# Ledger of designs, part 59: designed miniproteins, single chains, continued (2)

Each design is a single chain, and the fold is of that chain. pLDDT is the mean over its residues in the fold that is shown.

## One batch from the design tools (miniprotein)

Design m6022
Fold by ESMFold2-Fast:
Structure m6022 (fold): chain A 95 residues (1-95)
Amino acid sequence: SLSEEARRVVEEEERKFNEILEQYKNSKDEKEKNRLVILAESGLTSLIMLGWELSKIDPEVAAEVIKRTVDLYNQLKEAAPDTELSLDTEALLRM
């Protein structure tokens, strides 16, 4: 089903995000850290787009995707507090 496919995509993106976040925490190179933040935000943007498209078809699944994306974004903000992030929480919630 579409809901099952959406959950698999979210689970895969969460796995990739966690791997990126672990690499970020283990890196001592600021250039590499900046690259990893960009990759993390790219993944979050993909999930926002998925949530927005799903909101037109299945609002309940869309809400689950958006909530999980916001949780990941908050983890990124906590790990990289001194980095200016391109995404903001208000933009995430509007999508």
Scores: mean pLDDT 80

Design m6023
Fold by ESMFold2-Fast:
Structure m6023 (fold): chain A 67 residues (1-67)
Amino acid sequence: MNLDEIDPEFLFKVFDLLAEGKTLEEIARELGVSVETVRKAIEYGMELFDVESEEELRELMRRGKAA
């Protein structure tokens, strides 16, 4: 799978589940995809938001939703 082919709706769903504290396995199960696909979406999100780790991406998504 190429990063350029990641659907924006799928990407935002991954971010929502990361903000909720879900594991990659739980996200993969809920979205009906492989864990590898979830990892690639996270890597794409890290590049998109210029963060260095999954933990930073998760915190960014959490802060964006927790008013």
Scores: mean pLDDT 75

Design m6024
Fold by ESMFold2-Fast:
Structure m6024 (fold): chain A 83 residues (1-83)
Amino acid sequence: GASESYTVTEKQTLYEFLKPFLESHGLSPESLGLTEESTVGDFFEKTGAVIYVNGNLVNLDTKLGDIELEPGDVVTLVGLKRD
C-alpha cells in the first residue's frame, strides 16, 4: 500500500480519527472488530498499516482510544493492507 498523511482538524482520539479514514476505504471499525480498547498492533493486524503521529511511530501496544490528537497534528498511515 501507499503512505497517506492527514491533518487533524479537531481534538479527538486516534480511534475517532481513523473511523472516517476507514470509511473512505470501504471499511469500518466494527467490520474490523476494532474498538477504543484495541491497540495500534490490532489495527496493524487488521489493515497492514503502521501509524505515525507527527513523524513518530506509535507503539503497537498503545490503545487507539488512549492516543489524544490535537488540531494541527499529522497522522501518517503506511502500508495499508501490508506495505
Scores: mean pLDDT 80

Design m6025
Fold by ESMFold2-Fast:
Structure m6025 (fold): chain A 68 residues (1-68)
Amino acid sequence: SEAELAARKEVLKEAVSLLNIPEDYKQKLLDAIDKVENEEQLRLVGQAIKTILEKNDVEKALEILSKL
């Protein structure tokens, strides 16, 4: 549902706020979350955030976001 998608987008935005990365990269992630229209795109953004958390690889995360 739209409400469930919106709630999950808010959880991802909160996760982004906790990342130890430069503010310009946080803004790119927030912009990507705002573009999410479906579950598949939500998973791509989640994968990008996970890549930063597990590997500290912002370049790879941005590559994943480019698929949106």
Scores: mean pLDDT 83

Design m6026
Fold by ESMFold2-Fast:
Structure m6026 (fold): chain A 80 residues (1-80)
Amino acid sequence: MSIAQLQALFNQFDTNGDGTLSFAEFRAALAAMGIASHFSTAQIQAIFNRFDIDGNGTLSIGEFTQAVNYIFQLIAQRRA
């Protein structure tokens, strides 16, 4: 998935237009990508917290991009 595709997805789920994703919006974005089923809610929460680098309870586009890249790496490792 390209950075441009991740930006488009981020903008789609940034429903309040604040330039950040809440945990609920992050889960919805993962579900839209078809990857939420690979993880429990607790695992998604742990990933969210890991990439919430500024500690504000939301993900910026940069943090979201890093979280999604990490998730794809985890899925690739589980297939091996």
Scores: mean pLDDT 76

Design m6027
Fold by ESMFold2-Fast:
Structure m6027 (fold): chain A 58 residues (1-58)
Amino acid sequence: KKELLEKMAEKLREDYKAGKYPFITDEEFDELINLLKEGKLDEAMAKSAEIFGRAAQA
């Protein structure tokens, strides 16, 4: 699980640096990464659904 969460965090950081998520604030991004690093999967999933749900509807 930790290895999967680390891979998810790395992928998100790469995509964020590439400008894939211009609708995400630095605060929201840091919060999501911290949740993944802390192993708070349920909270991280809820936050991801909120953020990426906005993008999917646009």
Scores: mean pLDDT 73

Design m6028
Fold by ESMFold2-Fast:
Structure m6028 (fold): chain A 75 residues (1-75)
Amino acid sequence: DELRRRMDEEVEEIRRRAMEEIGKINVDTQREMHASSSRKERLEISMKGSDEMVAVMEEGRRREAEARRRAAEEL
């Protein structure tokens, strides 16, 4: 089924991009924490990074649901 294959490929791409973005946020957060001399600043950086990763995961879930909905509409 071509529609299912395209949906699966789109979902896989969405998941891959979300994982890539989360990885970048994690690396950037660690780099900023290492550059910081303040424990308070490091905590704030860590919390911001965590919030950004959660936002990426939630966006990924929404995009996956949209891809599945679009595939269903093409059936």
Scores: mean pLDDT 83

Design m6029
Fold by ESMFold2-Fast:
Structure m6029 (fold): chain A 91 residues (1-91)
Amino acid sequence: MNDQIAQTLTELGEVAGRALRKAAEKSPELARKILKASSELFEAAANLDAEGVEKASKELAKVLREAGLDEEAERIEELGKKLADLLRQKS
């Protein structure tokens, strides 16, 4: 795996995990929505689907913003776009 792809995936996982922990403290329903959106993002990444990664990261960011997690949402969009661009170079 490209070191940049591995690093970006690690950072995405850290941000998603942090958002999930914050959401779980507020509402189990909110945590479930974030978990579902996160699973779709990581499934697209596992399939090396650049367009799927970009779409899923935007959907996860939308869920995070609705939860008041704007910092995590911005970071997910930034990292998702970076990952999608890296995957396009390999596709």
Scores: mean pLDDT 83

Design m6030
Fold by ESMFold2-Fast:
Structure m6030 (fold): chain A 59 residues (1-59)
Amino acid sequence: MEKQLEEEYNKFKRKLEKVAKELGLPDAEKFKESLDLIMTLKDPKARLMQIKELEEILE
């Protein structure tokens, strides 16, 4: 994973853990599934953009 992708991924994981604690596991599992799908994208720039969109949703 590129350094930029790793940094954004780690930021997202921290937000996901907070959401899991507040809302419960079902929503956290859904976001984790979305993140796993994003990581299958061939274009690293597209992955970064999708991770940022998920971060905005979690905020």
Scores: mean pLDDT 68

Design m6031
Fold by ESMFold2-Fast:
Structure m6031 (fold): chain A 66 residues (1-66)
Amino acid sequence: MSSVQERIQSIIEILSETLSDDEIKELENKLNEIYNQHKNESKSKQQKIIDQEVSDFVLRWSDKRR
Protein backbone atom coordinates (compact mmCIF):
# COMPACT_ATOMS: atom_id res chain seq x y z
CA MET A 1 0.00 0.00 0.00
CA SER A 2 1.07 3.63 -0.42
CA SER A 3 1.84 5.59 2.78
CA VAL A 4 -1.29 7.69 2.10
CA GLN A 5 -3.40 4.51 2.08
CA GLU A 6 -1.63 3.37 5.27
CA ARG A 7 -2.63 6.68 6.90
CA ILE A 8 -6.24 6.17 5.79
CA GLN A 9 -6.18 2.71 7.41
CA SER A 10 -4.72 4.11 10.67
CA ILE A 11 -7.38 6.85 10.80
CA ILE A 12 -10.13 4.26 10.24
CA GLU A 13 -8.74 2.04 13.03
CA ILE A 14 -8.65 4.94 15.51
CA LEU A 15 -12.14 6.18 14.62
CA SER A 16 -13.64 2.64 14.60
CA GLU A 17 -13.63 2.77 18.43
CA THR A 18 -16.06 5.74 18.30
CA LEU A 19 -17.95 5.49 14.98
CA SER A 20 -20.48 2.84 13.92
CA ASP A 21 -19.64 0.29 11.19
CA ASP A 22 -21.79 2.23 8.70
CA GLU A 23 -20.07 5.53 9.53
CA ILE A 24 -16.63 3.90 9.21
CA LYS A 25 -17.56 2.44 5.80
CA GLU A 26 -18.82 5.85 4.65
CA LEU A 27 -15.59 7.56 5.75
CA GLU A 28 -13.34 4.86 4.24
CA ASN A 29 -15.17 5.03 0.89
CA LYS A 30 -15.01 8.85 0.89
CA LEU A 31 -11.27 8.94 1.68
CA ASN A 32 -10.46 6.31 -0.98
CA GLU A 33 -12.55 8.23 -3.55
CA ILE A 34 -10.69 11.48 -2.75
CA TYR A 35 -7.33 9.68 -2.93
CA ASN A 36 -8.26 8.29 -6.38
CA GLN A 37 -9.35 11.76 -7.60
CA HIS A 38 -5.98 13.24 -6.54
CA LYS A 39 -3.64 10.48 -7.83
CA ASN A 40 -1.82 12.97 -10.11
CA GLU A 41 -0.87 15.26 -7.20
CA SER A 42 2.20 14.93 -4.96
CA LYS A 43 2.16 12.54 -2.01
CA SER A 44 2.36 15.48 0.43
CA LYS A 45 -0.62 17.17 -1.25
CA GLN A 46 -2.64 13.92 -1.18
CA GLN A 47 -1.85 13.58 2.54
CA LYS A 48 -3.05 17.13 3.31
CA ILE A 49 -6.27 16.62 1.33
CA ILE A 50 -6.99 13.40 3.26
CA ASP A 51 -6.28 15.10 6.60
CA GLN A 52 -8.62 17.98 5.69
CA GLU A 53 -11.43 15.60 4.67
CA VAL A 54 -11.10 13.65 7.94
CA SER A 55 -11.35 16.90 9.93
CA ASP A 56 -14.44 17.94 7.94
CA PHE A 57 -16.03 14.49 8.44
CA VAL A 58 -15.44 14.58 12.22
CA LEU A 59 -16.99 18.07 12.41
CA ARG A 60 -20.08 16.91 10.46
CA TRP A 61 -20.29 13.77 12.63
CA SER A 62 -20.29 15.93 15.78
CA ASP A 63 -23.04 18.12 14.27
CA LYS A 64 -25.21 15.01 13.53
CA ARG A 65 -25.10 14.17 17.25
CA ARG A 66 -26.56 17.55 18.30
Scores: mean pLDDT 76

Design m6032
Fold by ESMFold2-Fast:
Structure m6032 (fold): chain A 120 residues (1-120)
Amino acid sequence: MNSPEEALVLNGRGLFLQQLGRLEEALPLYEEALEILKKELGEEHPLVALALNNLGLLYADQGKNEEALPLYKKALEILKKELGEEHPLTLFTEGNLLKLQGKNEEAEELFKKALELYGL
């Protein structure tokens, strides 16, 4: 039986493979993690938003910007509603979306703000 803990392990393994450049092997792990989290926690949970953001980052790394865009938008919608607009995870996800849109300077400012908020 799938659990949120299994999904977190799958996400961690996906991230490890992505860091090694093994993007095609990371994809099914992120997809399985996302489906487990949706089923166990519901579609509007912050951990679902994190899984969507991870999958979006993977598609962006592959140059699949059209696939990444809706994932970042859905993640950002969930995070704004559940954690608020100024939460570090919300700012980080918005930065990823801006970077995908070529707004690199605006993205860097949001990433900097998110990191400063974790420094407390």
Scores: mean pLDDT 86

Design m6033
Fold by ESMFold2-Fast:
Structure m6033 (fold): chain A 70 residues (1-70)
Amino acid sequence: SEEALQKRADFIIESLKKTIEYLKKIMTPEEIKEVIDRNLENLAKISTDPELVERVRKAAEKLIEEFEKE
């Protein structure tokens, strides 16, 4: 289901947002970007759904853009 896929993506994205908020307290912006990139690579390797990976990657790009503006 597309709805179920989007809800799963939203859950992962929400978790990623919380992780970024935490990491901003202990890491540099460059280190945070590296962590996000590695997490996306790991998701792509273990995911059986390419659309899930794509939606999470697209949202992660927006999150990085937002945090760079801080």
Scores: mean pLDDT 77

Design m6034
Fold by ESMFold2-Fast:
Structure m6034 (fold): chain A 78 residues (1-78)
Amino acid sequence: DAVLEAARHDMLKVLRKAFPDKETLTVREVAELLAKERGIPVEEVLKAMRDLGYDPEEVLSIEEAAEVGARAAIALTS
């Protein structure tokens, strides 16, 4: 969980830079940003998110978006 908390904090900074005035994001928007930042296909990120049980059309708070992005980033690194 310490790894997840660190990744969540880093993801929150990335999300706030990309979407400074947004309070909600879709899972797809988080996947598109993570794909852009990592230089990988969006489909690869979306697959990781679906494997974690997230629907691409799900609307998330910015805090939830940071956790989803962090979990996907960890899964993609494994």
Scores: mean pLDDT 83

Design m6035
Fold by ESMFold2-Fast:
Structure m6035 (fold): chain A 95 residues (1-95)
Amino acid sequence: SNREIFDKLGEKAFEDAERELRKLARQFGMSEEQIERVIEEMRRRFEERKPSLLDTVLEIIPGEPTNDQKYNIYRMLYLEIMNYGLDALNREIER
């Protein structure tokens, strides 16, 4: 189903974003406890936004997505998740 495809692409986007954000947080000298708070906030924001993001995707792609459309969905989700992560990272730095 489109929901299952969206969920799989979202989890891959999250895994890729988490990897990059953990690398960036370590470069800023964050503790593992600080990094976990950043990742938890990024996950929380993503879960909160999932219904709205899915609705947006279904409006644009009402049928089964092509491989190119799957890549575009992945990229959109990756950028959204990275924005949540960078916002959380910046707030943790300002603590």
Scores: mean pLDDT 87

Design m6036
Fold by ESMFold2-Fast:
Structure m6036 (fold): chain A 78 residues (1-78)
Amino acid sequence: GSRNLRLTLTQKPVPRETFETFVREVEEVLSKFGEFEIERVDDASVLVTFESVESAEKAKEYAEKVFGKGVEVEFAPD
């Protein structure tokens, strides 16, 4: 398993304000899974690194339920 999740907005193009709102929503939604780091990867994607693989797995399941079709949630390589 990986500690890294990539979250990507599926509807393109992504305005900057929409992306910045998305980053804040990711921070708030995933706050319950402990400590993590967020990196902006491109204009529509963030990389989230968790303290543990278990936290990343729980966060992935929860994010998929919360964001639905608007966001692709996938494991990223370590």
Scores: mean pLDDT 83

Design m6037
Fold by ESMFold2-Fast:
Structure m6037 (fold): chain A 59 residues (1-59)
Amino acid sequence: MEELKKKIEEYKKLAEEFTNLAAQSQADGSTVGATAYQNGADKFKKKAEEYERELKEKE
């Protein structure tokens, strides 16, 4: 249970960091890099949601 809460928090943090990296890549003129980081952020956000559902089911 504790590990699921930690994973949720970790993936939410990674999603935020990747969103920031996407913005930075866009500023550097790398649209390809910005898209890749944004896709990564979306995947981490989705993982956090999956673990939140799992945590709720194990409650």
Scores: mean pLDDT 81

Design m6038
Fold by ESMFold2-Fast:
Structure m6038 (fold): chain A 84 residues (1-84)
Amino acid sequence: LTPEQELEVQLALEMINVAVAKLSLDKELTPEEIKKMIEFLKKVKERANELSKQARELGNEDLVKQAEDISKEAEEIINKLKER
C-alpha cells in the first residue's frame, strides 16, 4: 500500500469503529460498559486526530475532512454517553 492508501484504510476502520459505537446509543448500557465505550472512543478520537495530521502532510483535504468528521462524531457520542 502507498502511504495515502494506508491512510484511507485506517480512516475506513475508524469510521467502522464510530458506526459500531453509535449503535450503542440505542441500547441500555451498564455503567461499566459506558466507561469502556468512552475509553474506546477517546482512542478513536486520538487516532483520528493523528490521521488528520498525516492527511494534511499529504495535502489531501478530503482525507483531512474525513478524519476531522470521525473525531467530531466520536466526541459527540462520548458527550451523549457521559449524560447517561
Scores: mean pLDDT 86

Design m6039
Fold by ESMFold2-Fast:
Structure m6039 (fold): chain A 105 residues (1-105)
Amino acid sequence: SEEARKYLEKGLEYYEQGDYILAAEYFYKAYELDPSNPAYKLLAEAIILMEDGNFELAKKLLEEALEIAKKQGDEYTEKIVLRLLGDLYEKQGDYEKAKEYYEKA
């Protein structure tokens, strides 16, 4: 959906500004517009988990979102997930894995 894509773009803008609550709200709105793509909901949930410091659960949801995006050929969602995985590994001090995910994004 073009409308869902705009909500993903807005969510990413808020994420990059450090507004994680608005980022999650916009990714969830994208899911409400396109419920056939559960990766959008997983992105919203993962951001909140990352903010709460629940990195292991956030990682699991992001890895699931990555597999969904790859299977659907959704390169834009895949890029967002890879960026978030990079940020997650950086927050855990794993700079080598963070770099690998950023380079794939």
Scores: mean pLDDT 88

Design m6040
Fold by ESMFold2-Fast:
Structure m6040 (fold): chain A 120 residues (1-120)
Amino acid sequence: SEEEIEEEIKAVKVVSKKILEGDEEVKKELEEALDRHLEKPASPALAAKLFVSSLPIDEEKVREKLLELYLLHKDDEEFREYLRKILTGLGISEELIKELLENPSIENIKKVGEELKKIL
């Protein structure tokens, strides 16, 4: 529902802000959740939330995991739609979202993460 997506966007924003504030426990929990998802994939909606929440983590190893997670779900329309809705709800530009979805790469993940940092 729209209400559920709005609550998820708020939760992602809170988590992303904690990452920017240097919360090492939240960062560790996100990395562990990413590793768990890559070993045993959960729902496309959870994948989208993990992807966006982890975007502010300024580590190449995490961006590599995000690319792997994206590629696992790239053909899933539910994943792409949730990812688009969360990024749009956070204020990321439509041009950057389109570039990420059409050309998933470490560089485009980094660009979206840098834009997210500016609006948090």
Scores: mean pLDDT 84

Design m6041
Fold by ESMFold2-Fast:
Structure m6041 (fold): chain A 104 residues (1-104)
Amino acid sequence: ALDFARPPELLPAEGHELVAEREEVREETDAAGRRLTLVVRGVLGARYDPERGRTLATVVVLLTRYDEAEGTASTVFAAVREAYMSLEEARREFERLFEEALAA
């Protein structure tokens, strides 16, 4: 599997905490015998906003297709969501988007 760096937007310097991280790797061989690696990576970050009394959550989920012979990677699915929501709601959105990426 290829190790992809997380997008910088997931973890703002002003104190978002990493709440959840998940990665799943699937290997596929196409009709030409070419080996492809499909990587779904998701990150959930959160920051409590005391002025609003709410948690600001950021969810990023990416599906990248990696061609090992060519050394190339392409993004097949990308979802970014930032909203004020509870941690429970944020975890549900993270799981929902991760499942959508797995189905893409």
Scores: mean pLDDT 74

Design m6042
Fold by ESMFold2-Fast:
Structure m6042 (fold): chain A 55 residues (1-55)
Amino acid sequence: GMPSDDEIDQIADNLIKAHEEGDEVEATNLGQELSKKYGLDGTLTAVSKALNRMM
């Protein structure tokens, strides 16, 4: 399924935090959980929208 706008904001915050902490394991786990919950297309859309919100 597609993540909501609220879920995309949360995903952006989680990705920023993992990147700032240098936690590659957490970043990998986040990617796997997104793929499990939203599938490949949903995950790619969520990450793309999250990156746009971080700009």
Scores: mean pLDDT 75

Design m6043
Fold by ESMFold2-Fast:
Structure m6043 (fold): chain A 55 residues (1-55)
Amino acid sequence: MEKIEEYRKLAELYRQLAEEAKKGKHAEFDSNGYLTLAGSYEALAEIEEKRLKEE
């Protein structure tokens, strides 16, 4: 259960970083890179939720 909250927080964080990257504040990744990471963490949270609900 804790992992689901962690994945959701990471997804939200990376969306925030994507917005800042559009403004040129982060050089290490572009906005698309951060959005891809956010989507990956959302998918991981959904997979964990489905596993817990199937019991």
Scores: mean pLDDT 74

Design m6044
Fold by ESMFold2-Fast:
Structure m6044 (fold): chain A 79 residues (1-79)
Amino acid sequence: AAGSVALTLVSSTTGHITDLAVAASHRGKGIGTALMNAALAAAKALGITTITLSVSSSNSAAISLYTKAGFNVTQVIAS
């Protein structure tokens, strides 16, 4: 596989995304977006309405993607 994404169920309506990785040879080919869209589609099918992210800074592109998919986004900063 060219990349991976991890979606963890925190509650019946809350999911947490921590691991979006794309192999170097496949970066820039939309694989990260495709993996994220697949994870968001799975989350929506499971009734998840809130997505949390573990980020050290605002990732506006990822936040925009989640919001565009219809999720409430909560940013979690790991210290």
Scores: mean pLDDT 62

Design m6045
Fold by ESMFold2-Fast:
Structure m6045 (fold): chain A 87 residues (1-87)
Amino acid sequence: SMADIAARDVIGGAEDLRKEGEKLAQELSKVNPELAKKIKEAFDKYSEALIEAARALRDGDVETAQRYIDEARKYFEEAKKLLEEAK
């Protein structure tokens, strides 16, 4: 189904994003280990929320998916602010 395809693609993208966040945090930890930990946490929470939203959408639970999308948006904004500190 389209929902299954969309969920697979979102979950895959979220897992890739988590790995990129981990790689970024590893490099940043050489100069700012505390900021690196915060960035990793924000990327982990953002990707987790996206994965849960995709699963809820696949299962037809639109209300649960909406809540996780809102959580993902919050963690995305937190990650953006932390990345600005890293520059």
Scores: mean pLDDT 85

Design m6046
Fold by ESMFold2-Fast:
Structure m6046 (fold): chain A 63 residues (1-63)
Amino acid sequence: VTTENDLVAVVPVEEGETEEEAAKRAEEIATQFAHDLGASSTRVVSVEYRDGKVYVTVRATFA
């Protein structure tokens, strides 16, 4: 049985940090959480920048 769930990590872009750096940090958070839940694989679905924050959506696959 294979199921997919989307996880969203939201982090503020810190002073001196680029949007890309904030996105990597958010991706790490979402990916770690997915693995802690038992995900067999993860992939980044979207990265959005709004109001000084980065929203990274990671799709986790459970098999």
Scores: mean pLDDT 81

Design m6047
Fold by ESMFold2-Fast:
Structure m6047 (fold): chain A 90 residues (1-90)
Amino acid sequence: MKKELEEELKKAYEEGKRLAREGNSEEIDRILREVVRARERIRAGEKLSEEEQKELLKKEAKLRGFIEEMLTSAVERAIERSRERLEALR
């Protein structure tokens, strides 16, 4: 069961990266709102069920994949822009 959860989390992470490449933020915005709501419930002292905890972890993995892919793309674009500026100064 723990190994199955790890595999599901890896799939969610890769799905997050795919959504970032497609530029589709609507699904991620929905997932973000659901994660925030679940975290607020935990802060209020609510105990999540085992299934709710697994679902939260999968949603957080998807968000992580999305953010990391966006950050990587932004860094790559910044490097490309810096190269163009250096060429323009020649």
Scores: mean pLDDT 79

Design m6048
Fold by ESMFold2-Fast:
Structure m6048 (fold): chain A 70 residues (1-70)
Amino acid sequence: RLKVLQEEIDKMRKELEKVEATGTKEQIQQAYEVYTEGMEKLDANVNSDDEVIKKIADETVERIRKIRDS
């Protein structure tokens, strides 16, 4: 569903924004790279099941969170 894809993209973007607000330049760069990779994976899986889309977004969010917490 378009709604699920947009919700998951919004979650990834929100996590990136947290790093942009509080992170170092290096953390922001790493988070942006992870976010971009996640977006590319979502684009490749746009016709996949909602569970696949959610998994990609969740993995991307967790990777960004680890960068922020470092």
Scores: mean pLDDT 81

Design m6049
Fold by ESMFold2-Fast:
Parts: structure tokens; sequence; C-alpha cells
Structure m6049 (fold): chain A 68 residues (1-68)
């Protein structure tokens, strides 16, 4: 259905945005700050790896979209 295709595209866009956010934080040296922000937003422990950080950024973005 159109909704299923839209959700898939939305998930891919969220993944790309999360990777862009992480890359920007790496260039700025703000990776630790980013980890603390997503940890606080999701009320989860601070991510230990870049992969965990990307997953938490994606969940944060999805949660914000769900609440709006």
Amino acid sequence: SAMEEAEKKKEEEIEEIAEAILNEAKESGDVESLGKEVSKLLKKPIPKTDEELIKMIKEGLKKQLKER
C-alpha cells in the first residue's frame, strides 16, 4: 500500500539524517554531547558505539514524529 511504501522511505530518510547528524558531530567534536542529548531524550543509557548512537538518533527522530 502507499502507506507502507511511505513508511519505508521515511525510515531510509531517517537513517540518512541520523548518519548526517553523527558525521556533523564528528567534524565538530560534539559526539559525546550528541550521545548525552539522545540519551536524555530517550531516557536510555549513553550509547557506547557509533552504531548504537545512530540507532538512538533514529529512535529519537521517530519518537518526535509520532508525538507531532
Scores: mean pLDDT 77

Design m6050
Fold by ESMFold2-Fast:
Structure m6050 (fold): chain A 71 residues (1-71)
Amino acid sequence: DQEIAEAFRQEAKKLIAEAKKAKSEEEIAKIVEELIRLHEEASKLLEDPTPLNELLIEAIDELVKAAVDVA
């Protein structure tokens, strides 16, 4: 469980870094779709998805900030 949450956290950080380099809302939208897909796959592997939900909220906050900077 902790290993899956840590893997998701690392992938979310990579996606946030890519979003900060994004030059269009379309690029950020694709990153958000990938993040949601990773969350769905990881959630299926856990008995308690609460840690993943917290990590997703944190990542979405950072992606929203990146989207505002591009818009």
Scores: mean pLDDT 77

Design m6051
Fold by ESMFold2-Fast:
Parts: sequence; C-alpha cells; structure tokens
Structure m6051 (fold): chain A 96 residues (1-96)
Amino acid sequence: MEKAVEELRELLDEHDTPVARYAVEKVLELVAAVAKKVEANPELSEEEIQKMVEVVGEFVKGVIEILKKLLAGEISEEEAREKIDKLYEEALKKIE
C-alpha cells in the first residue's frame, strides 16, 4: 500500500495531467467514503476496517497501472478515465 501511494505521487509530480488529477480526486473520494462508513458504524471490527483499507489499496494499484498505460501511449485519456470510473464503482460496492 505505501509503495503504491509513493508511486502514484511520483507519477503526479512528473506527469501532471487532467486524468492524473482526476485519479487523485477519486482516491480521495473513496477514502472519504470509507471514513464516513467508519464514523456511521462504530461497531465495525478492526478486521472489517482492514478489509476496506485493502480495497482502497487495490484501487490505488489499479489506478497506477491505468496511468502507466496512458503514459506509454497504450490507451487514450478517455479510456483511462472510463477504466478509473469502473474501478471506483467496484471499490465502492466492496465497502458497502
């Protein structure tokens, strides 16, 4: 998880694009959704919270792979955005 966050930060520092900014916004939105769920349900176990943190980590890894493909010219900015949106929807379903 920490390595994925560092890699995302490095990509943003080197390649400040609209899609990269959008990806960060989606990561922050997912983190906020997890925080709201934890605040709304104080009965959540440490194990359940850890599973939600793992979902966020998998989303960040997926975003990094999409951004790498975009930077390599393998996909368009539109395709990258669509792939990020699908990963975000899947991540939200796992924490609901």
Scores: mean pLDDT 80

Design m6052
Fold by ESMFold2-Fast:
Formats: C-alpha cells, sequence, structure tokens
Structure m6052 (fold): chain A 89 residues (1-89)
C-alpha cells in the first residue's frame, strides 16, 4: 500500500531533518524524502526505470548531508534497498 509507505518515508525524513543541526543538511534530507516518495509512486505504477532514477537522485541528495550522522545513514540504507528492489523488478 503505497500511501502508507510514502507517509512513513516522509515522516522519517522529517524526523531525521529535525535532529540535524545544519539547516542545509536538513533541506537535503527532506528533498531525499520527497524523491523517495515519488520513487515509491513510480514503483507502484510499474514504472521501474523512473523509480530507479528517483531513488538515485534521493541517494545523491543524502550524500550531501552529514555522512557521520547515523540517522542519515539509516535513511540512505532504506533508499538503497528501494533502488535494489526497483532494479530487480
Amino acid sequence: MAEKEIEGVLKRAQEVADRLSNPEDAENVLKAGELTAEAIRAFEKGDYEKAIELYRQALDELSKADRNNIDVAVLELYVATGLAAARSA
């Protein structure tokens, strides 16, 4: 059920952003959350190539955030898992 997954990822991205001390890192995390939500929508519609591209863009945004932050690393793992699923479909 894509709506629950989308709600979950957007909430997680907001929680991670709220814990970051750097506003620029917070913006990058929020943008990654939005891109991941769009990737989940594309995946549900069977548009796996679009989902792959959106997951890649989300990872690029997360790579701009603080790489020493464990919450950012956990979100990166979630996005990478979605990318792997889209590539396998």
Scores: mean pLDDT 83

Design m6053
Fold by ESMFold2-Fast:
Structure m6053 (fold): chain A 85 residues (1-85)
Amino acid sequence: PNLTITLTFATEEKAKAAGKKLAQYLNKLGLIERIETSGTTTTVVAENVSEAQIKQIEAEAKKIADQVGATSITFEVSPAKVYPL
């Protein structure tokens, strides 16, 4: 599956800082990620993650949210992209 993480902050600088920290974490795990920061909101999509990786990523994302001072954090699990044969 894919994991989408949406983080909202009081400032754009905090949103960008959180996005950078989460990108560094996901890259260290060798995961494919997409990151978009729009205003005070950062959206991160981690692709083709296992259930165990989702749990670990959620824990780290919450830690980063607390460190940077997020006002909200949400997680959405979606089906993995399937290529037609």
Scores: mean pLDDT 80

Design m6054
Fold by ESMFold2-Fast:
Structure m6054 (fold): chain A 98 residues (1-98)
Amino acid sequence: MSPTEIVQNAIAFLESYQEQLKESDDPLREIHLRHIERVLSDLRSLLLFNEVDEELAEVIQTHVEKLKENPTEALGILIDLDVAIGVHALKIAVNKVT
């Protein structure tokens, strides 16, 4: 599967998850929604600027699979994914001249 396909699939899954979460009675719903919105924004930006490599795509896919298997741990998984994307963005910024 291409890095682009992995990110597109992750966006589709997270958009569906976001809609399901809006209908939930979870007291942490606001926090989950905030992290999903941040991750979605970052993933869409990565696709727009073609800044997805195979390493980042694997990290994204692994976290999406964890979310599917462990929905009760979703907040922790979303935070970990948000951090991983942020670290990748920092690596891109450091390499901006080469």
Scores: mean pLDDT 77

Design m6055
Fold by ESMFold2-Fast:
Structure m6055 (fold): chain A 83 residues (1-83)
Amino acid sequence: MVKLVVEIEAESVEKGLKLARELHERLSKIPGVKSVNVGVKEVGDKTLVTIEVEVEEEALPKVLETVRELAEKYGAEVIKVEV
């Protein structure tokens, strides 16, 4: 079991909220994921989406792939990944 923290910069609050909802939905369905916590915060003129996932080590690649795919779908940039 590992704790994954990802920070994503979204182009707008609207896109950030949509990204956060879809991240929570898709990641929660991945086998080996135990918990998903997603937050959206406005910091100045930027929107930050923060995700914390408790996941089994074998499922980590699928979680990272899903995060990257959804970030690309919403035109968002992954700025931080911590395991």
Scores: mean pLDDT 86

Design m6056
Fold by ESMFold2-Fast:
Structure m6056 (fold): chain A 106 residues (1-106)
Amino acid sequence: GNPEAEKILEETAEILNENPLIEADVIGHSLLIRLADNPALIELAREFAEELNKDENVEAEVRGNTLFVSLSSKKEILEDKEKLVEAAKYIKKLAEKFVERVKSLE
């Protein structure tokens, strides 16, 4: 694994878990974000996924009330430690913005 990228994902999960409508877990190079069953929250999560997918090294998908975020599994990216760290930082930055938007739904 990449310990620096994994630490950034763990910090991102902690930020997401500050909101009672969100439960986030880190699984390897992936972030599993479970959302309260609220249509407005799920719509914000879809927008968040679209923003995340703008980075070529990040894949994000909303299935039901769960958002899946993964760092690229491509060998070239996995061997480039700096690219994985930058992708993890990008996820964290967008997650901080997402949490601020979700606070308006409480």
Scores: mean pLDDT 83

